Designed miniproteins, single chains, continued (3). Designs and how they scored, part 31

Each design is a single chain, and the fold is of that chain. pLDDT is the mean over its residues in the fold that is shown.

## One batch from the design tools (miniprotein)

Design m9044
Fold by ESMFold2-Fast:
Order: structure tokens, then C-alpha cells, then sequence
Structure m9044 (fold): chain A 102 residues (1-102)
């Protein structure tokens, strides 16, 4: 499931980059989704750590700020929906990592 979340985050990052290439906030969200995927791939390969959870929580905080600014500026609803899916997947990943670490 962590591998599936990482792959979906990579797919969403590509979709954000492809569909909204001229939107710097969307590009930043795509960068953060890709970094979250890298953290999850590392946690699967080398075992999860509290550091991985902390890094994902920081990314989640940054994405929520970006999402708020996007809404305020009137970004396309489709872009907001993709960013919301990124946020949801990272929240799910944090939950799964917390379950593994106890």
C-alpha cells in the first residue's frame, strides 16, 4: 500500500506538471508530491522511521498552504482537486507509517 501511494503521488505530480505547466504554485505542489513519493519509496526500501513521518508532515503543511493560496487566487478547480488528492494520499501514508512504528 505504501508502494501504491508512492506510485500514485508520482502519477499526480506528472499530471500536475503536464496540465498546468505555467502555474508556479501547481509546479511547487508537484515537486512536493514527488518528494513525498521519494520518502515513501525510501521507507519501503530501508524501513520506516519517525524522520520519514516528520518530513511528510512538513510537506503536508506546505501543500495545505499552497492549496489555500491557489483557492484564494482562483486556480482551476481541476488543479485544486489534484492537490487535494495529493494531500489525502500523504495523510493516508502518515497513518500507515504510524501504524508500523507504533
Amino acid sequence: SLEEIAQRLRDLARELRERFPDNPLVQSAADLAERAAEILEESVRNGPTREHILELEIILGMLRIIRGVMKLIGAPEEALALVDEVIRLIEEAIRLLEEELG
Scores: mean pLDDT 92

Design m9045
Fold by ESMFold2-Fast:
Structure m9045 (fold): chain A 94 residues (1-94)
Amino acid sequence: MEEAEKVLKEIYDLIAEGKSQEEIAKKLGVDKRTISLLLKMRDIMLNTTEENVEEAKKEIEKILEEAKKNLDEFSVKIVEKEAELVKKAIEERL
């Protein structure tokens, strides 16, 4: 398993346990904004319909560009992995 994929799974496990975004970020050595961006992409995935799939994809791309400008290299890799998985889930669901 890629390091980024492993860390991404641990992030969601910690969210399920009720840990705060700050606690998760500190434990895993990622920027706190990483957790916020991951949650935004997941919300986009859950709210994507056949009518808004193109807009959803554009929003995910904007989040990824924001991450590349503002986050460290490792945090960017985590966001890139989530973007890949979210896009795949949208395409498989629709």
Scores: mean pLDDT 82

Design m9046
Fold by ESMFold2-Fast:
Formats: structure tokens, C-alpha cells, sequence
Structure m9046 (fold): chain A 70 residues (1-70)
């Protein structure tokens, strides 16, 4: 199994997610797919205490993706 992400790695990935979400708001479907993939990786490698936050972000991005693919 992969080691858990450090707080510094989580912070860096959250910064990347913010940029990908901004591109998604501009209609970039590939950016939203990348953000969802990255959150899925974070969920697998994050401590349980962060799972609720990551799940909420996944739901939000999934809704945005569904709207753009309609």
C-alpha cells in the first residue's frame, strides 16, 4: 500500500485543485476530470479525518462536471 500523504503534500495538492477548479468554472472539462482524479488519489492516501472534506469536494466537482456534460 502507498504511504499516507504528508500535510505539506496535501497543501500542495489543494493549491493544484484550486487552479483546476478555476479552469473548470471556465468550462474546461479536462481540468474538472483531472481535479476529480486528483481528489480520488487524495482520498486513498489521506487520513480518515480528511475523508469527509474530500468526499464533499468530490460531490461538488461531480455536479459541476454533470452540468458541463449536459
Amino acid sequence: SLPPLSPAEIAALQERLAKLRELGEQGDVDALLEAISLLGLMYQRSPPSLHQQISEELVDLGKKLARLRR
Scores: mean pLDDT 81

Design m9047
Fold by ESMFold2-Fast:
Structure m9047 (fold): chain A 91 residues (1-91)
Amino acid sequence: SAARAALEALLRALSAATDGKSEAEQLALAEAALPALEAALAAAFGPEFAALYADTLREGLALLRAGKEEEAIALEEARAPELAALRRAGL
């Protein structure tokens, strides 16, 4: 689909932009990309999935910046079942 192709292109561009960057620069670039990523995810999988995914990434990035990697992983694990259900509902 065009929406999924656009999402893939955005993810490739973000990957290229973060190549060779420090962890702090990678986190900053990921945070800056969140609005565009949320829009692309909404087009590909629906607005409810996009909102929860973007919120989870935003919270996870904040935890990583605070050095709370274990809490970031726990947040992703806690949100995974609902994200999977929303992704299926958006198909």
Scores: mean pLDDT 83

Design m9048
Fold by ESMFold2-Fast:
Structure m9048 (fold): chain A 95 residues (1-95)
Amino acid sequence: SERERAIKIAALQIRMTGLLTEAVLKGHISKEEGDELSELFNKLVQAIENGDLKKAEEYKKKIKELIEKIPDKEVREELLSEFEEIEKELKELAE
């Protein structure tokens, strides 16, 4: 149902927000970097929901580029892995 789909999307947004908030609070990324990643993630979700494949790929690339700039290897690999799982679930919900 559309309601169940909306709930699952909201849960993925909450999960991403939690990951970014934890990274900021632990000092792994700045508040500004966390806000930028959160904004790009929200734009990615909207692009996927609107069926704008070109914009979705653009926002995905920007998110990955920012995560790859994180100096801590373990934090970088964890955020990238979690983002890829969240993106996979978003794409499955869009089908």
Scores: mean pLDDT 86

Design m9049
Fold by ESMFold2-Fast:
Structure m9049 (fold): chain A 85 residues (1-85)
Amino acid sequence: SSQQQQSLTQVQKLNNAAVNMYKSGADKFAKKYAVKGLQIMADSSTPSQSQQFNDTAQQVRNSSGGDAVKLFQQSLDQYTQQVQS
């Protein structure tokens, strides 16, 4: 749907922001952008997929900046396939 495509576009922008913050040493902000993106993915997904994204957001909060960015990218790859299927 158009709404799912808009959510995907917003999450992709947040992923780019998270990666840029991490590369700049701003790990706390990288994690905040990752959590926000995961929440948007959760809100636009089925209940089981939403639970998975929320669980990943909890992991991101307790991870290093590098692990947070990796977890967010992996979740975004899954979400992208769901929206484009």
Scores: mean pLDDT 88

Design m9050
Fold by ESMFold2-Fast:
Structure m9050 (fold): chain A 85 residues (1-85)
Amino acid sequence: IEKLIKEFEAQVEALVDEAIAWAEENVTPEQLERFKETLDSLRKMAQNIADEVTKLDEKEAKKVLEQTMALLRITIRARMEELLA
């Protein structure tokens, strides 16, 4: 489970870094600031989920972490598309 959580945390950090890099090239400084605030909120949500899955067995923890990553990817993509509109 510890390995799953570390892999999840690394994936979240990579996803956020990629989103920030994309935004730096595609949006205004004011939009970037608001987007960073959104990403910080998502990062905090992910951290809370990582903490809670320590109470689960490895199989359930893996499922929750995979679902959380899918949700984060969809949410960030939707926000990126909204910024371009």
Scores: mean pLDDT 83

Design m9051
Fold by ESMFold2-Fast:
Structure m9051 (fold): chain A 78 residues (1-78)
Amino acid sequence: MIEELEKEIAELEKELERLRKNATPSDQPLVDEAEFALREARGNLELAKKATPEQQPLLIDNARRAIEVARELIEKLK
């Protein structure tokens, strides 16, 4: 589960890096927001690895929502 989400974040990070190279100044807010969402996703997964069994599901759900936000923003950049 966590490893699958980490892989998804890494794939989105690579795609965002490619899109950033071709981004115009008007795209920059979307790029910045996508970067923030991916950082939030990574942070939640790192916390989930250290969390109690009661807290872990919430942190994983937070990471998933951040991944979905990043994906939507990346799609808008295409």
Scores: mean pLDDT 84

Design m9052
Fold by ESMFold2-Fast:
Structure m9052 (fold): chain A 71 residues (1-71)
Amino acid sequence: SPTPVTLDIDLDRMSEQQLEDVLRRAEQLLRAGRPVTINLSGSDERMPVLGRALGRLADALADLVLELNAR
């Protein structure tokens, strides 16, 4: 079994772009068959920033599922 990759998200210290970059890296690792663990920290006031970044990746994750089912 491949070794899990741990990614750290600190909502209080990261920009929306940095959050998107970390989440895109998680997507790439999952596409490569690598398990990913995300350590999440930050204030509740910053949770909408994470939600927006996740929303932008929803299409890429949907495309991954469609590609895997089409094979």
Scores: mean pLDDT 74

Design m9053
Fold by ESMFold2-Fast:
Order: C-alpha cells, then structure tokens, then sequence
Structure m9053 (fold): chain A 85 residues (1-85)
C-alpha cells in the first residue's frame, strides 16, 4: 500500500545518501526525501512500524552527512529489518 511505498522510499533515499556520502547535494536531497516520506506517513496515520522505519532512515541520512558511515549503515539495517517483518 501507499504507507509501505513511503517507508521504502525513505529507506532508498537514505541508502542513496550512504552510497554518495561525499556528495553534499545527494546526501542533503536524500535526507529531505526521507523526512518528507516520514511526515507523509505520520499524516496518513501509518502503522508505527512503518513510521519507525522511516525515522531510522532519516537518522541514517543524518549520520551519512556527519561522515559516520558505520552508524548510518546500522540505521539502514534497522529500517530494512522493520520493513521486512
């Protein structure tokens, strides 16, 4: 459904940021897309699991921007695990 698609879009945006951490435009764009998906999920009243997955995606993007790629990858994994449950 739309909620699952929004959660996947947030994760993919964060993964793109992690894959291009030295490209500030790509990282910033990824974070903003993940935030947008999170806000849409909250406004839609999506299941808490999908909202939490999008929150982890946003955190992953933020850590990628800080250069903490290990922590960014950890948050991506947490988001993907929630989505695949």
Amino acid sequence: GKAEELAREAIEAAKRALENPDNVTVVTGGILRAIGSLLDLELLGAPEKLIEAARYAVEAGKYAMKGDLEKAEKYIKKAEELLEE
Scores: mean pLDDT 86

Design m9054
Fold by ESMFold2-Fast:
Structure m9054 (fold): chain A 74 residues (1-74)
Amino acid sequence: EGVARAEIARGRQYLKQGKLEEALKHFKRAVEIAEKENSDLLPYAYRHLAEVYRALGKEEEADKWEQKAEEIRK
């Protein structure tokens, strides 16, 4: 959980800097860790991943991750 949270924080820093590809890498890592650990951060990680895909113009990918976040209890 701590590691997934750190990856989300780093991804958010890159997103604030407009470094979308770096943000994407960190959010993907956060999802991978949160899924493996069944972390309560998982829907949060999915939403951030969707946000960066949308910023990249990848609407189909963004929609898939938004749907995954909605399938999990908020």
Scores: mean pLDDT 80

Design m9055
Fold by ESMFold2-Fast:
Structure m9055 (fold): chain A 84 residues (1-84)
Amino acid sequence: SESERLRAEVERLLRETEEAVKRGDKKKALDLGMEASALAQQARRAGDERTAEAARLVHEAGVAAYQGKLEEARKLLEEARRLL
């Protein structure tokens, strides 16, 4: 289903964003967050509010990591993981 595809894509972006944060790759974390933002819009249009919220949190984590707020980024990623 569309929802299953979007969930799998958000889960992949979550894992890649966690890795970027661990490496201190701020630009990669931001880029992955922007991809998650697009998926959040798609999930909302598909009626999958839980996947949309997870994607929104990954986007916020990417922005936080880019700003050097690594602890905030980690907490946002943990919240996203709980939704998936």
Scores: mean pLDDT 90

Design m9056
Fold by ESMFold2-Fast:
Structure m9056 (fold): chain A 71 residues (1-71)
Amino acid sequence: LSEEEKKILEKAVKLAKEYLEKNDEESAIMTLLSAMLPFKDRKEEALEFIESLLEGEKGKKVVEKVRYLLS
């Protein structure tokens, strides 16, 4: 991933974390899913980067759901 691509994903992760703190799992999933659109051909690399930035059970669960929706 380029530095610009990483910054886009970092911003999406930050917003997703804010939604998860509010127990808004749906908005967190939609935020990450939308950020993944430019990476459809490199989805695993982008998802691994997102997963590295998300901590805790809620974060891991959201990444698994995004991975499933992109399958």
Scores: mean pLDDT 81

Design m9057
Fold by ESMFold2-Fast:
Structure m9057 (fold): chain A 87 residues (1-87)
Amino acid sequence: SLIDELRALLAELRTADAAEARRLAERMVGILQEAIDRKAPKSELEELLNLVEQALVLAGHRHGSAFARELAARFAPVFARAHEYLA
């Protein structure tokens, strides 16, 4: 499932350096885009968004708040799509 895939990426983030964390974030963006494109249940998309919020918090703890803000900016377009889909 997309939830299990994103949880696996979140687990990898715990030991990832900054370059790896950026690659993991791009894969997470792809998972959110796939969920929206497949018209996944809104409850599934909400759970994926919650996992991404956990990933951003973890990235901030490991690499600093400025880095977490950089990653958050990369999610902005897909967050906008998700917000529209959930409305």
Scores: mean pLDDT 88

Design m9058
Fold by ESMFold2-Fast:
Structure m9058 (fold): chain A 71 residues (1-71)
Amino acid sequence: SREEARKTLRELLLKHGVPEELADKIVEKFLDHFPGEVDLRKNAADIVSIALELGVPPEKGLAIYEELKKL
């Protein structure tokens, strides 16, 4: 569900050291970009693209991408 995806993505971003305010911005921008059904594994590249655009460094983006692909 979208609510489970929101919680999972937020927790994953926080686990990788993304600040809470930035994590919340990434989650909301992702959900706004994908108004329908969401799949964090399938949407991993889009999520990381948003994270990088919002200031997450590339090394953290790679770690987040790899963990999303393992879901």
Scores: mean pLDDT 85

Design m9059
Fold by ESMFold2-Fast:
Structure m9059 (fold): chain A 85 residues (1-85)
Amino acid sequence: LERVREALRLLEAGGPTEEAMAVASEVTRGDRELSDLLGLAFDPVAQEAVERKLGHFGMSPEERALFRELMIEGLRRFLETLERL
């Protein structure tokens, strides 16, 4: 729970998306229920694609900001679900 809050906090503060992704990956590692609650498990291929896309190959600062906003929304929904349980 606290690691999910930390990831959300880092994204909201404009921190590195890579750090937030690392925390999210760690939280779901070896915990199938947490992966299921996120809807889409963090597949190695999907996570690597996200990390590379944010750091390389033509993604503008505006596009990174939009993607960060989408990740923040996903983490908020996940945190709200956990708090409701």
Scores: mean pLDDT 54

Design m9060
Fold by ESMFold2-Fast:
Structure m9060 (fold): chain A 78 residues (1-78)
Amino acid sequence: AEELGKKGLELLRQKKYEEAIKLFDEAIKEDPNYWKAWVYRAIALSKLGQTGKAAEDLHKAVKIKGGEALQFYADLLK
């Protein structure tokens, strides 16, 4: 899961949002408790204007890791 998350993050940095989402989908499928993948997918979805789906993914991350997931999300938006 972490390896897929790292590859997805690289695509996210390149603004390849749809390709990044596919890797985050695979990471979440492999390990649904890998909360960073939910955060990364939320960012990619928000960049594509899918704000409702992004909020749902962020909520999943918060259920796993609490306020740390929200802080991590905020830090990635800088």
Scores: mean pLDDT 83

Design m9061
Fold by ESMFold2-Fast:
Structure m9061 (fold): chain A 93 residues (1-93)
Amino acid sequence: SMMEKLKEEGEKLVKEGLEKAKRVLEGSMPQEVWNALPEEKREELARKLMKDAYERLKKAKENNDQSLLKELGLLAEYAEKYKKGEELLKLVE
């Protein structure tokens, strides 16, 4: 159905954003620390990173902040995917 397709698309976009966030977080801390984190904590940190990145992206666009846009880089693309995924999932609730 159309609702099933929207749910699948939303889940895919959220997953892509969270997977990117987890890779960024893993690269930002010692491997021992990342490996010791429970999966629930890894997911919590990934969701926080995506939400923070989206807010920074929104602010950068509103203020034409080229330095912040450059700093966000590929994270901006994934933050937009994550936000779109959350919006799609909200539509099918």
Scores: mean pLDDT 85

Design m9062
Fold by ESMFold2-Fast:
Parts: C-alpha cells; structure tokens; sequence
Structure m9062 (fold): chain A 101 residues (1-101)
C-alpha cells in the first residue's frame, strides 16, 4: 500500500466520523481510525524492509490486539474494545518509532 493512499483513507474516515452525533461513538471511531492508520504505516515499513525483528514482533502483537478489539466491538463489549485498541495503538506507534530511528 502507498502512504498517500493510506493518508487519504484516514482523512476520509475522520470526515465520516465527524458526522457521528454520539460523542462516545465519535471518540471510539477516531481511536479505531488512528490505530488502523498506524498499523498501515507499520505495514508499509515492513514491505520496505525497514523493520527489525523487535519492531515486527510489536507490530504482530498490535495487529492481534486490534483484531480482538474489532471482535469485542462487534459483540457490544465497547469498554473491552476501547482498552484493546488503545494497547494496539501504543504498540503500533512503538514499532514505527523503532523502525524510523
């Protein structure tokens, strides 16, 4: 995936989320969109060969937590979904930071 395509998808997601009238759902939507954007950035770095084994392990754990968050959200367990997606975002950001430094 190209970075420009990923950025365009993230911008479109934020525009759609801004139309959500429920403040809690809007906040959750922004959190999921940011996490998906950071996971996509990490995937681009992996495809470019810029990820160490340590950074790849952080990415794999972040992806696993994100998938669990989506399943929790679909079951109506919003508190668990929010906690899992926050952990996923933190790990994805750490993987990117290691790859860019």
Amino acid sequence: MKLEELEARYKKALEQISEVKDPELQEDGKLFAETLYNLGKAEILIEEGKMSEEAKRLYQEAKRLFDEAVLAYNRGDYDKARELVKKSLELAKKAIEIAEK
Scores: mean pLDDT 86

Design m9063
Fold by ESMFold2-Fast:
Structure m9063 (fold): chain A 82 residues (1-82)
Amino acid sequence: MKTLTEEQRKEVRARRRKAWEDHIKKVRGKPLTEEQRKEREALRDKYRDELIANLKKKGIPITKEMEEGIDEVAELRADIEL
């Protein structure tokens, strides 16, 4: 695996997010409805809470940067499940 810098990690996450947004737009052919946005937010919160709980159980401290990354991963998972 290639070792990435902090800046490169942010770039990779941004690229992944954009790719998934483009994929969702192509697959659905329409922007998310208000109901779908609420469902996505609920799924994101569910996955975020699970990730945070898992890290706390392992005794891993949650930094501000890690919290941002957790939110991003949870949002991507919600987009996949919708």
Scores: mean pLDDT 71

Design m9064
Fold by ESMFold2-Fast:
Structure m9064 (fold): chain A 55 residues (1-55)
Amino acid sequence: AKEEVLDKLEARKRVVEVLSQEGGVVKALVKLEDGSIVEAEITPVDEEKVKVTYY
């Protein structure tokens, strides 16, 4: 799976639907730059950053 570190506000803009939240990890449908929608896991890194894992 592809991983990317993003600012929390930027990651939030990409989320189209939240599927679940457990232990600080958010599973969501996210819109990519090409307009496709994929499932991703969003994990906190620090106060301002999250790691997004695309499936």
Scores: mean pLDDT 81

Design m9065
Fold by ESMFold2-Fast:
Formats: C-alpha cells, structure tokens, sequence
Structure m9065 (fold): chain A 83 residues (1-83)
C-alpha cells in the first residue's frame, strides 16, 4: 500500500468505529426510553411515559443520523482506496 492508501484506510477505520459507536448508542437510548416509559405506564402516568419515550427516541434518531453520516464517510474513504 502507498502512504496515501494507508492514510485513507486509517480514516475509513475511524469512521467505521464511529458509526458502530453511534449505532450502539442509539440502541441503548431506545432501550432506556422503553424501560423508563414502561415504569411510568405501570404507575399510571401514561402521558409522561409517552413524552419520555419521545424524548429518548429524538436522541436515538440524532445518533442514528450520525451513524449513517459516519457510514457514508467510511464508504467514501474505502471507495477511494479501491480506485
């Protein structure tokens, strides 16, 4: 590999690792939101449960967007290496 290809591979790996971290974080936030909402529903606080689920889902959606952006960036670096 050339020095340029090595740099592209390091960048691709950084974005691949970031994409994985964002995806895992999004999944954790959804699971946490579901658990907190379930507890509130068990207490009869249905409106608060729905609001809590929506807040955690909004964070998860933002993390999912970052995941997709990182995957796209990783692919761009990988595609450059394959040329």
Amino acid sequence: MTEEQKKLELEAKIYEDSAKNYKESAERFRAMGDRVAAQLEAEGKHDEAAATRSRYQAVADRLEKNHKESEKKAKEYRDEIEK
Scores: mean pLDDT 85

Design m9066
Fold by ESMFold2-Fast:
Structure m9066 (fold): chain A 69 residues (1-69)
Amino acid sequence: SMKEAFERGYEIGKETAEELLKKGPVSLQEAVDAAVQAVAERFPNASPDELSALIKGAKEAAEEVLKEA
């Protein structure tokens, strides 16, 4: 489902943003771009709708992680 795709993307985006912050200062754009790339690489065969939901989740997670840092 699209909800499951969003939640999976959110998990990946959170992990990606947290790993970047451990290595040093990172901009919001860098964290978001890395999270989107991680999702695209893990789900190369996702449908356009599924990929959109995955990317949306990843972006929201990256933004939330950086807002709390």
Scores: mean pLDDT 84

Design m9067
Fold by ESMFold2-Fast:
Structure m9067 (fold): chain A 57 residues (1-57)
Amino acid sequence: AKLEVAQHLAKGFLKMAELPEQLAEDVVQQVLLAYPEATKEELSGRIAEVLADIVRK
C-alpha cells in the first residue's frame, strides 16, 4: 500500500521533471528509510525533497 503509493508518486514526479523513471526505486528507498513513519499525504512532499537533493548533486 504505502510502497505502491510512493512508487506511483515518484514515477509521476520523475516524468514531470523529465528525469529517468528508473530513479523511482532509489528515490522510494531513500524516502522510506529517512521517513519510515510518513503518511500517504506526506509522501508527496518527502519524494519532492529527495528528488531535489538528487538533482542538486
Scores: mean pLDDT 76

Design m9068
Fold by ESMFold2-Fast:
Structure m9068 (fold): chain A 96 residues (1-96)
Amino acid sequence: MLEEAAKEALEHLQKLFSTGDPKAQEVALLVARAVEAAVRGDGEKALEYLKKAEEKAKEVYPSLSPEAQEEIKKALEAARKAVELVLGRELPAPEL
């Protein structure tokens, strides 16, 4: 369900913000915007921010701690599920 996917994403975002890593926090902010747009029913904005989050995650992923890498993957998976639910269609998994 959308609410469960959004809640799961927010739990992983909290962990990313707590890392103190500006790169991890930048990805977390984009994921938060995607989830917020999805919860508001704005599928176009949700997809836009999800794509930006996935692209930024790919860029910064190799420079992050293993813990931040795991939390980014989980946050993106939950956010993708939320965006899929508001769009009514499946999206491809990101390559990280």
Scores: mean pLDDT 81

Design m9069
Fold by ESMFold2-Fast:
Structure m9069 (fold): chain A 61 residues (1-61)
Amino acid sequence: DGGEAARRGAELGAPGGGEGAGTSAAMSHKDYGDEAGQRAGNEAAVAGASAEEAGRRAWEA
């Protein structure tokens, strides 16, 4: 879960969509988790965080 989402979020979701990282967060909270997760993953990836770190931040969001 986390590893795949982190990798997708950082490499695919960076400044474009963060869909991979957002997916992790959405699994926790359907109400707002998807958008919060995508944003957190995108911001982490843009800041130069690793794929794993970006996904973890999305998971925490």
Scores: mean pLDDT 54

Design m9070
Fold by ESMFold2-Fast:
Structure m9070 (fold): chain A 80 residues (1-80)
Amino acid sequence: SEEEVEKAEEEFAKKLYDASVFIMETRNYEARKILYEGISKALELYEKARQATPEERVRLLKEAIEVLDSAYEKALEVMK
């Protein structure tokens, strides 16, 4: 649905912003590498979502969000 697409896009934008802030503020090289690779993968999925059917778009956006969440958690773990 349009509502599901909008919600997923808003969540993706928020997660992308959080990850981008983290990469800018961290001085840990391994954390930055993990975040950069995660952001790159998530943006690739987002670009595929833009070219996809509405149904497939929600799935790809949710996958991109999961990639960002995973990268963020891994980056936090290496900073311990």
Scores: mean pLDDT 86

Design m9071
Fold by ESMFold2-Fast:
Structure m9071 (fold): chain A 73 residues (1-73)
Amino acid sequence: MFGLEIYGKAHKEAYEKYKDLSPDLARALAVQEGNLAGARYLAIGSGDKELGEKTIEEVRKQGDDLIQEVLDK
């Protein structure tokens, strides 16, 4: 429940910030920011710093790949 709220807030804020510049890029950025916020929240809850850092890096890379796909259009 709480993770979805964390995701949704970060996603909405990022989308609203960038939607007027590019809706496609705003969606990609919103997904990345939402997933990063959720991953950070779960990392803090887990207490495993190394696993948390690796998960955050993987989520960031996945988001970067999605953003790059939009830019390559």
Scores: mean pLDDT 78

Design m9072
Fold by ESMFold2-Fast:
Structure m9072 (fold): chain A 77 residues (1-77)
Amino acid sequence: MKLLVTSLDGRKVIIDLSKELTAKELAEKLGLPVDTVIGAARLVGIVVEKDDLLSGEDIKRVLEYLERQGVVEVKEV
């Protein structure tokens, strides 16, 4: 599954959920501070540090949380 993610600054990125990303790599792709991604992960019950790998399911949960907070827009592609 691939997600098109649009950040508040208008940046668009495609996230492939079949691939693992570290919290740091996800933050870099989204143009967000790494602490924002780590904080979002913790709030959805995922315990990670910046260099820990996130599964596609973890990434999806983090993105859904950030979308609910109005930080990103997410569309399936």
Scores: mean pLDDT 84

Design m9073
Fold by ESMFold2-Fast:
Structure m9073 (fold): chain A 68 residues (1-68)
Amino acid sequence: TRTILIPVGPDDTLQDIGRRIHELTGYVLPESELTSKEGLIARLREFGLFIDENAEFKPGDVLRVRIA
């Protein structure tokens, strides 16, 4: 099992985070579905990518994305 660390910058949107995940994993997330934190987390789970459901995606956070 691999874990990818994704730092959240001060100006990052959910779409920016989705692009960064795509660059590291190869999975493409439609921008129209990246309108909520909960939607992003659920979509990633469908691809076997897991983030803590309590993650807040705040500037300065580091998201831990676990690959199953």
Scores: mean pLDDT 74

Design m9074
Fold by ESMFold2-Fast:
Parts: C-alpha cells; structure tokens; sequence
Structure m9074 (fold): chain A 75 residues (1-75)
C-alpha cells in the first residue's frame, strides 16, 4: 500500500510538471502572438523563454516518471 501511494505521488508530481510545461508553452505562445504585431523580436524572446522553461519542467517530470517506473517494477 505504501509503495502504491509513493508511485501515485511521483506520478502526480510528474503530471504537475507536465501540466505546468503545457501552461508555460500556451502562455509564451499567447504573449508572442500579442507582441508580434509590435515587435517580432519580442515575440521570439517570449517563445525562447517558454522553450527554456518547458525544457526544464519536462526534465523534472522525466525524473519523477523514472522513479515511479522503478517502484512499479517492485510491485
């Protein structure tokens, strides 16, 4: 039971990071579209920032996913 709870916690953490990455991507795209009419350079900056943040968050999610996978192998 404890092991299953730990797996659920790790999967929830991974999902939160994935959801956060999706949110950052959507926000970055929206800000880029808004800025594009006034400054293409500013639009690119928003997209680049979002790309960096998404990468960081996805790396965090992957680590929790790998931990959960190892625990599942013990079930």
Amino acid sequence: EELKKKIEELEEKAKKYRDQADSVRATGNALAEQAAKESPEKARAYRAWADGQVGFLNDKAKKYEEEAKKLKEEL
Scores: mean pLDDT 85

Design m9075
Fold by ESMFold2-Fast:
Structure m9075 (fold): chain A 87 residues (1-87)
Amino acid sequence: MSYDQKLLDEFGAELEAAGVPQAERDQLIQAAKTAIDTGEFSALEQAASLLIRLVRRNRWSPAQRERLSRVFGRIWFRAMMRRNELS
């Protein structure tokens, strides 16, 4: 399994542990995958907006927010690297 696939799997697992419904998990994972594959930041910006709304709605624990922020930060970094490779 590639590092990017492991990262997407970890993101999905953390979203599931945080109680995110399947439809919203699929949307967030797809946005993350698109950003990693293409370096397109609009997909990541959409995902960040969705995560902010979920944090506000679900009142996640500090530990859950830290784990999700850490994984999402790694996804953002991978997308940034991809964009730089394509430039």
Scores: mean pLDDT 80

Design m9076
Fold by ESMFold2-Fast:
Structure m9076 (fold): chain A 99 residues (1-99)
Amino acid sequence: VDHPVARLSGVPKEVKVGETVTITVSVEGDGTIRSVTVELLDSDGNVVDSKSQSSTDRTVTLTLTPKVAGDYTIRATVTAEGPAGTVTTTGVADLTVKE
């Protein structure tokens, strides 16, 4: 019995302003998935874009579109229900946005 683990894939290292970033969030381990949220964090830690999906699927694809150049962090938060109750897990990826 494993705790759920969020994995991010499909995130490029670099995109241009206004390009759509496709994020695939895969969940490993045990538990029934309830929701997936992906957030785009700027260098100051501010959330500048966010997408959420309620889904029981273990693979969820969401998109974000950065509008300002800079260094960002993509943070995926997965909420899952297991035998011990509700658990959350977080995965991160870096993204550089250029003009």
Scores: mean pLDDT 81

Design m9077
Fold by ESMFold2-Fast:
Structure m9077 (fold): chain A 58 residues (1-58)
Amino acid sequence: DEEAIKRIAETASQEYKDKLLGLGVSESDAEKEWNKLREELMKLSREEAFERLQNILS
């Protein structure tokens, strides 16, 4: 499950960062926010992590 979460996170990382940049967040702050989200996702099950990313990116 950790490998699956990492793969999902890598796919979503650029999209999430781009969303934050579009909202006026700096590149460094967008990366910090992504790192926080990634750490949170690693604590969840694969299904929970996927659902959370879908909700954030929708």
Scores: mean pLDDT 76

Design m9078
Fold by ESMFold2-Fast:
Structure m9078 (fold): chain A 87 residues (1-87)
Amino acid sequence: EAKKQAQLSLLKEDEQKGLEAEQLVQQTVKQIDQAYKQSPELAKQIGDDGVNHLLEEAKKSKSESTKKGFLNGAGSLAAYTDYLLAQ
């Protein structure tokens, strides 16, 4: 059942993964904001780790749409981290 449900949801997963990339970016941004108030070094580490995670997910994605979602998320997260550190 679980295996077949995952298989049947492959097309829906592509759409869902794009949304999950955006949610991961938003969650990581909040963590970066909190870390930045404590230490810019921690904020940078969280940002870098988040970017790397999103890039690995993009590599594993076979759908162009899902891949772009993760790549755009990684780019947005990197830009946000750089923006905070440039203050």
Scores: mean pLDDT 75

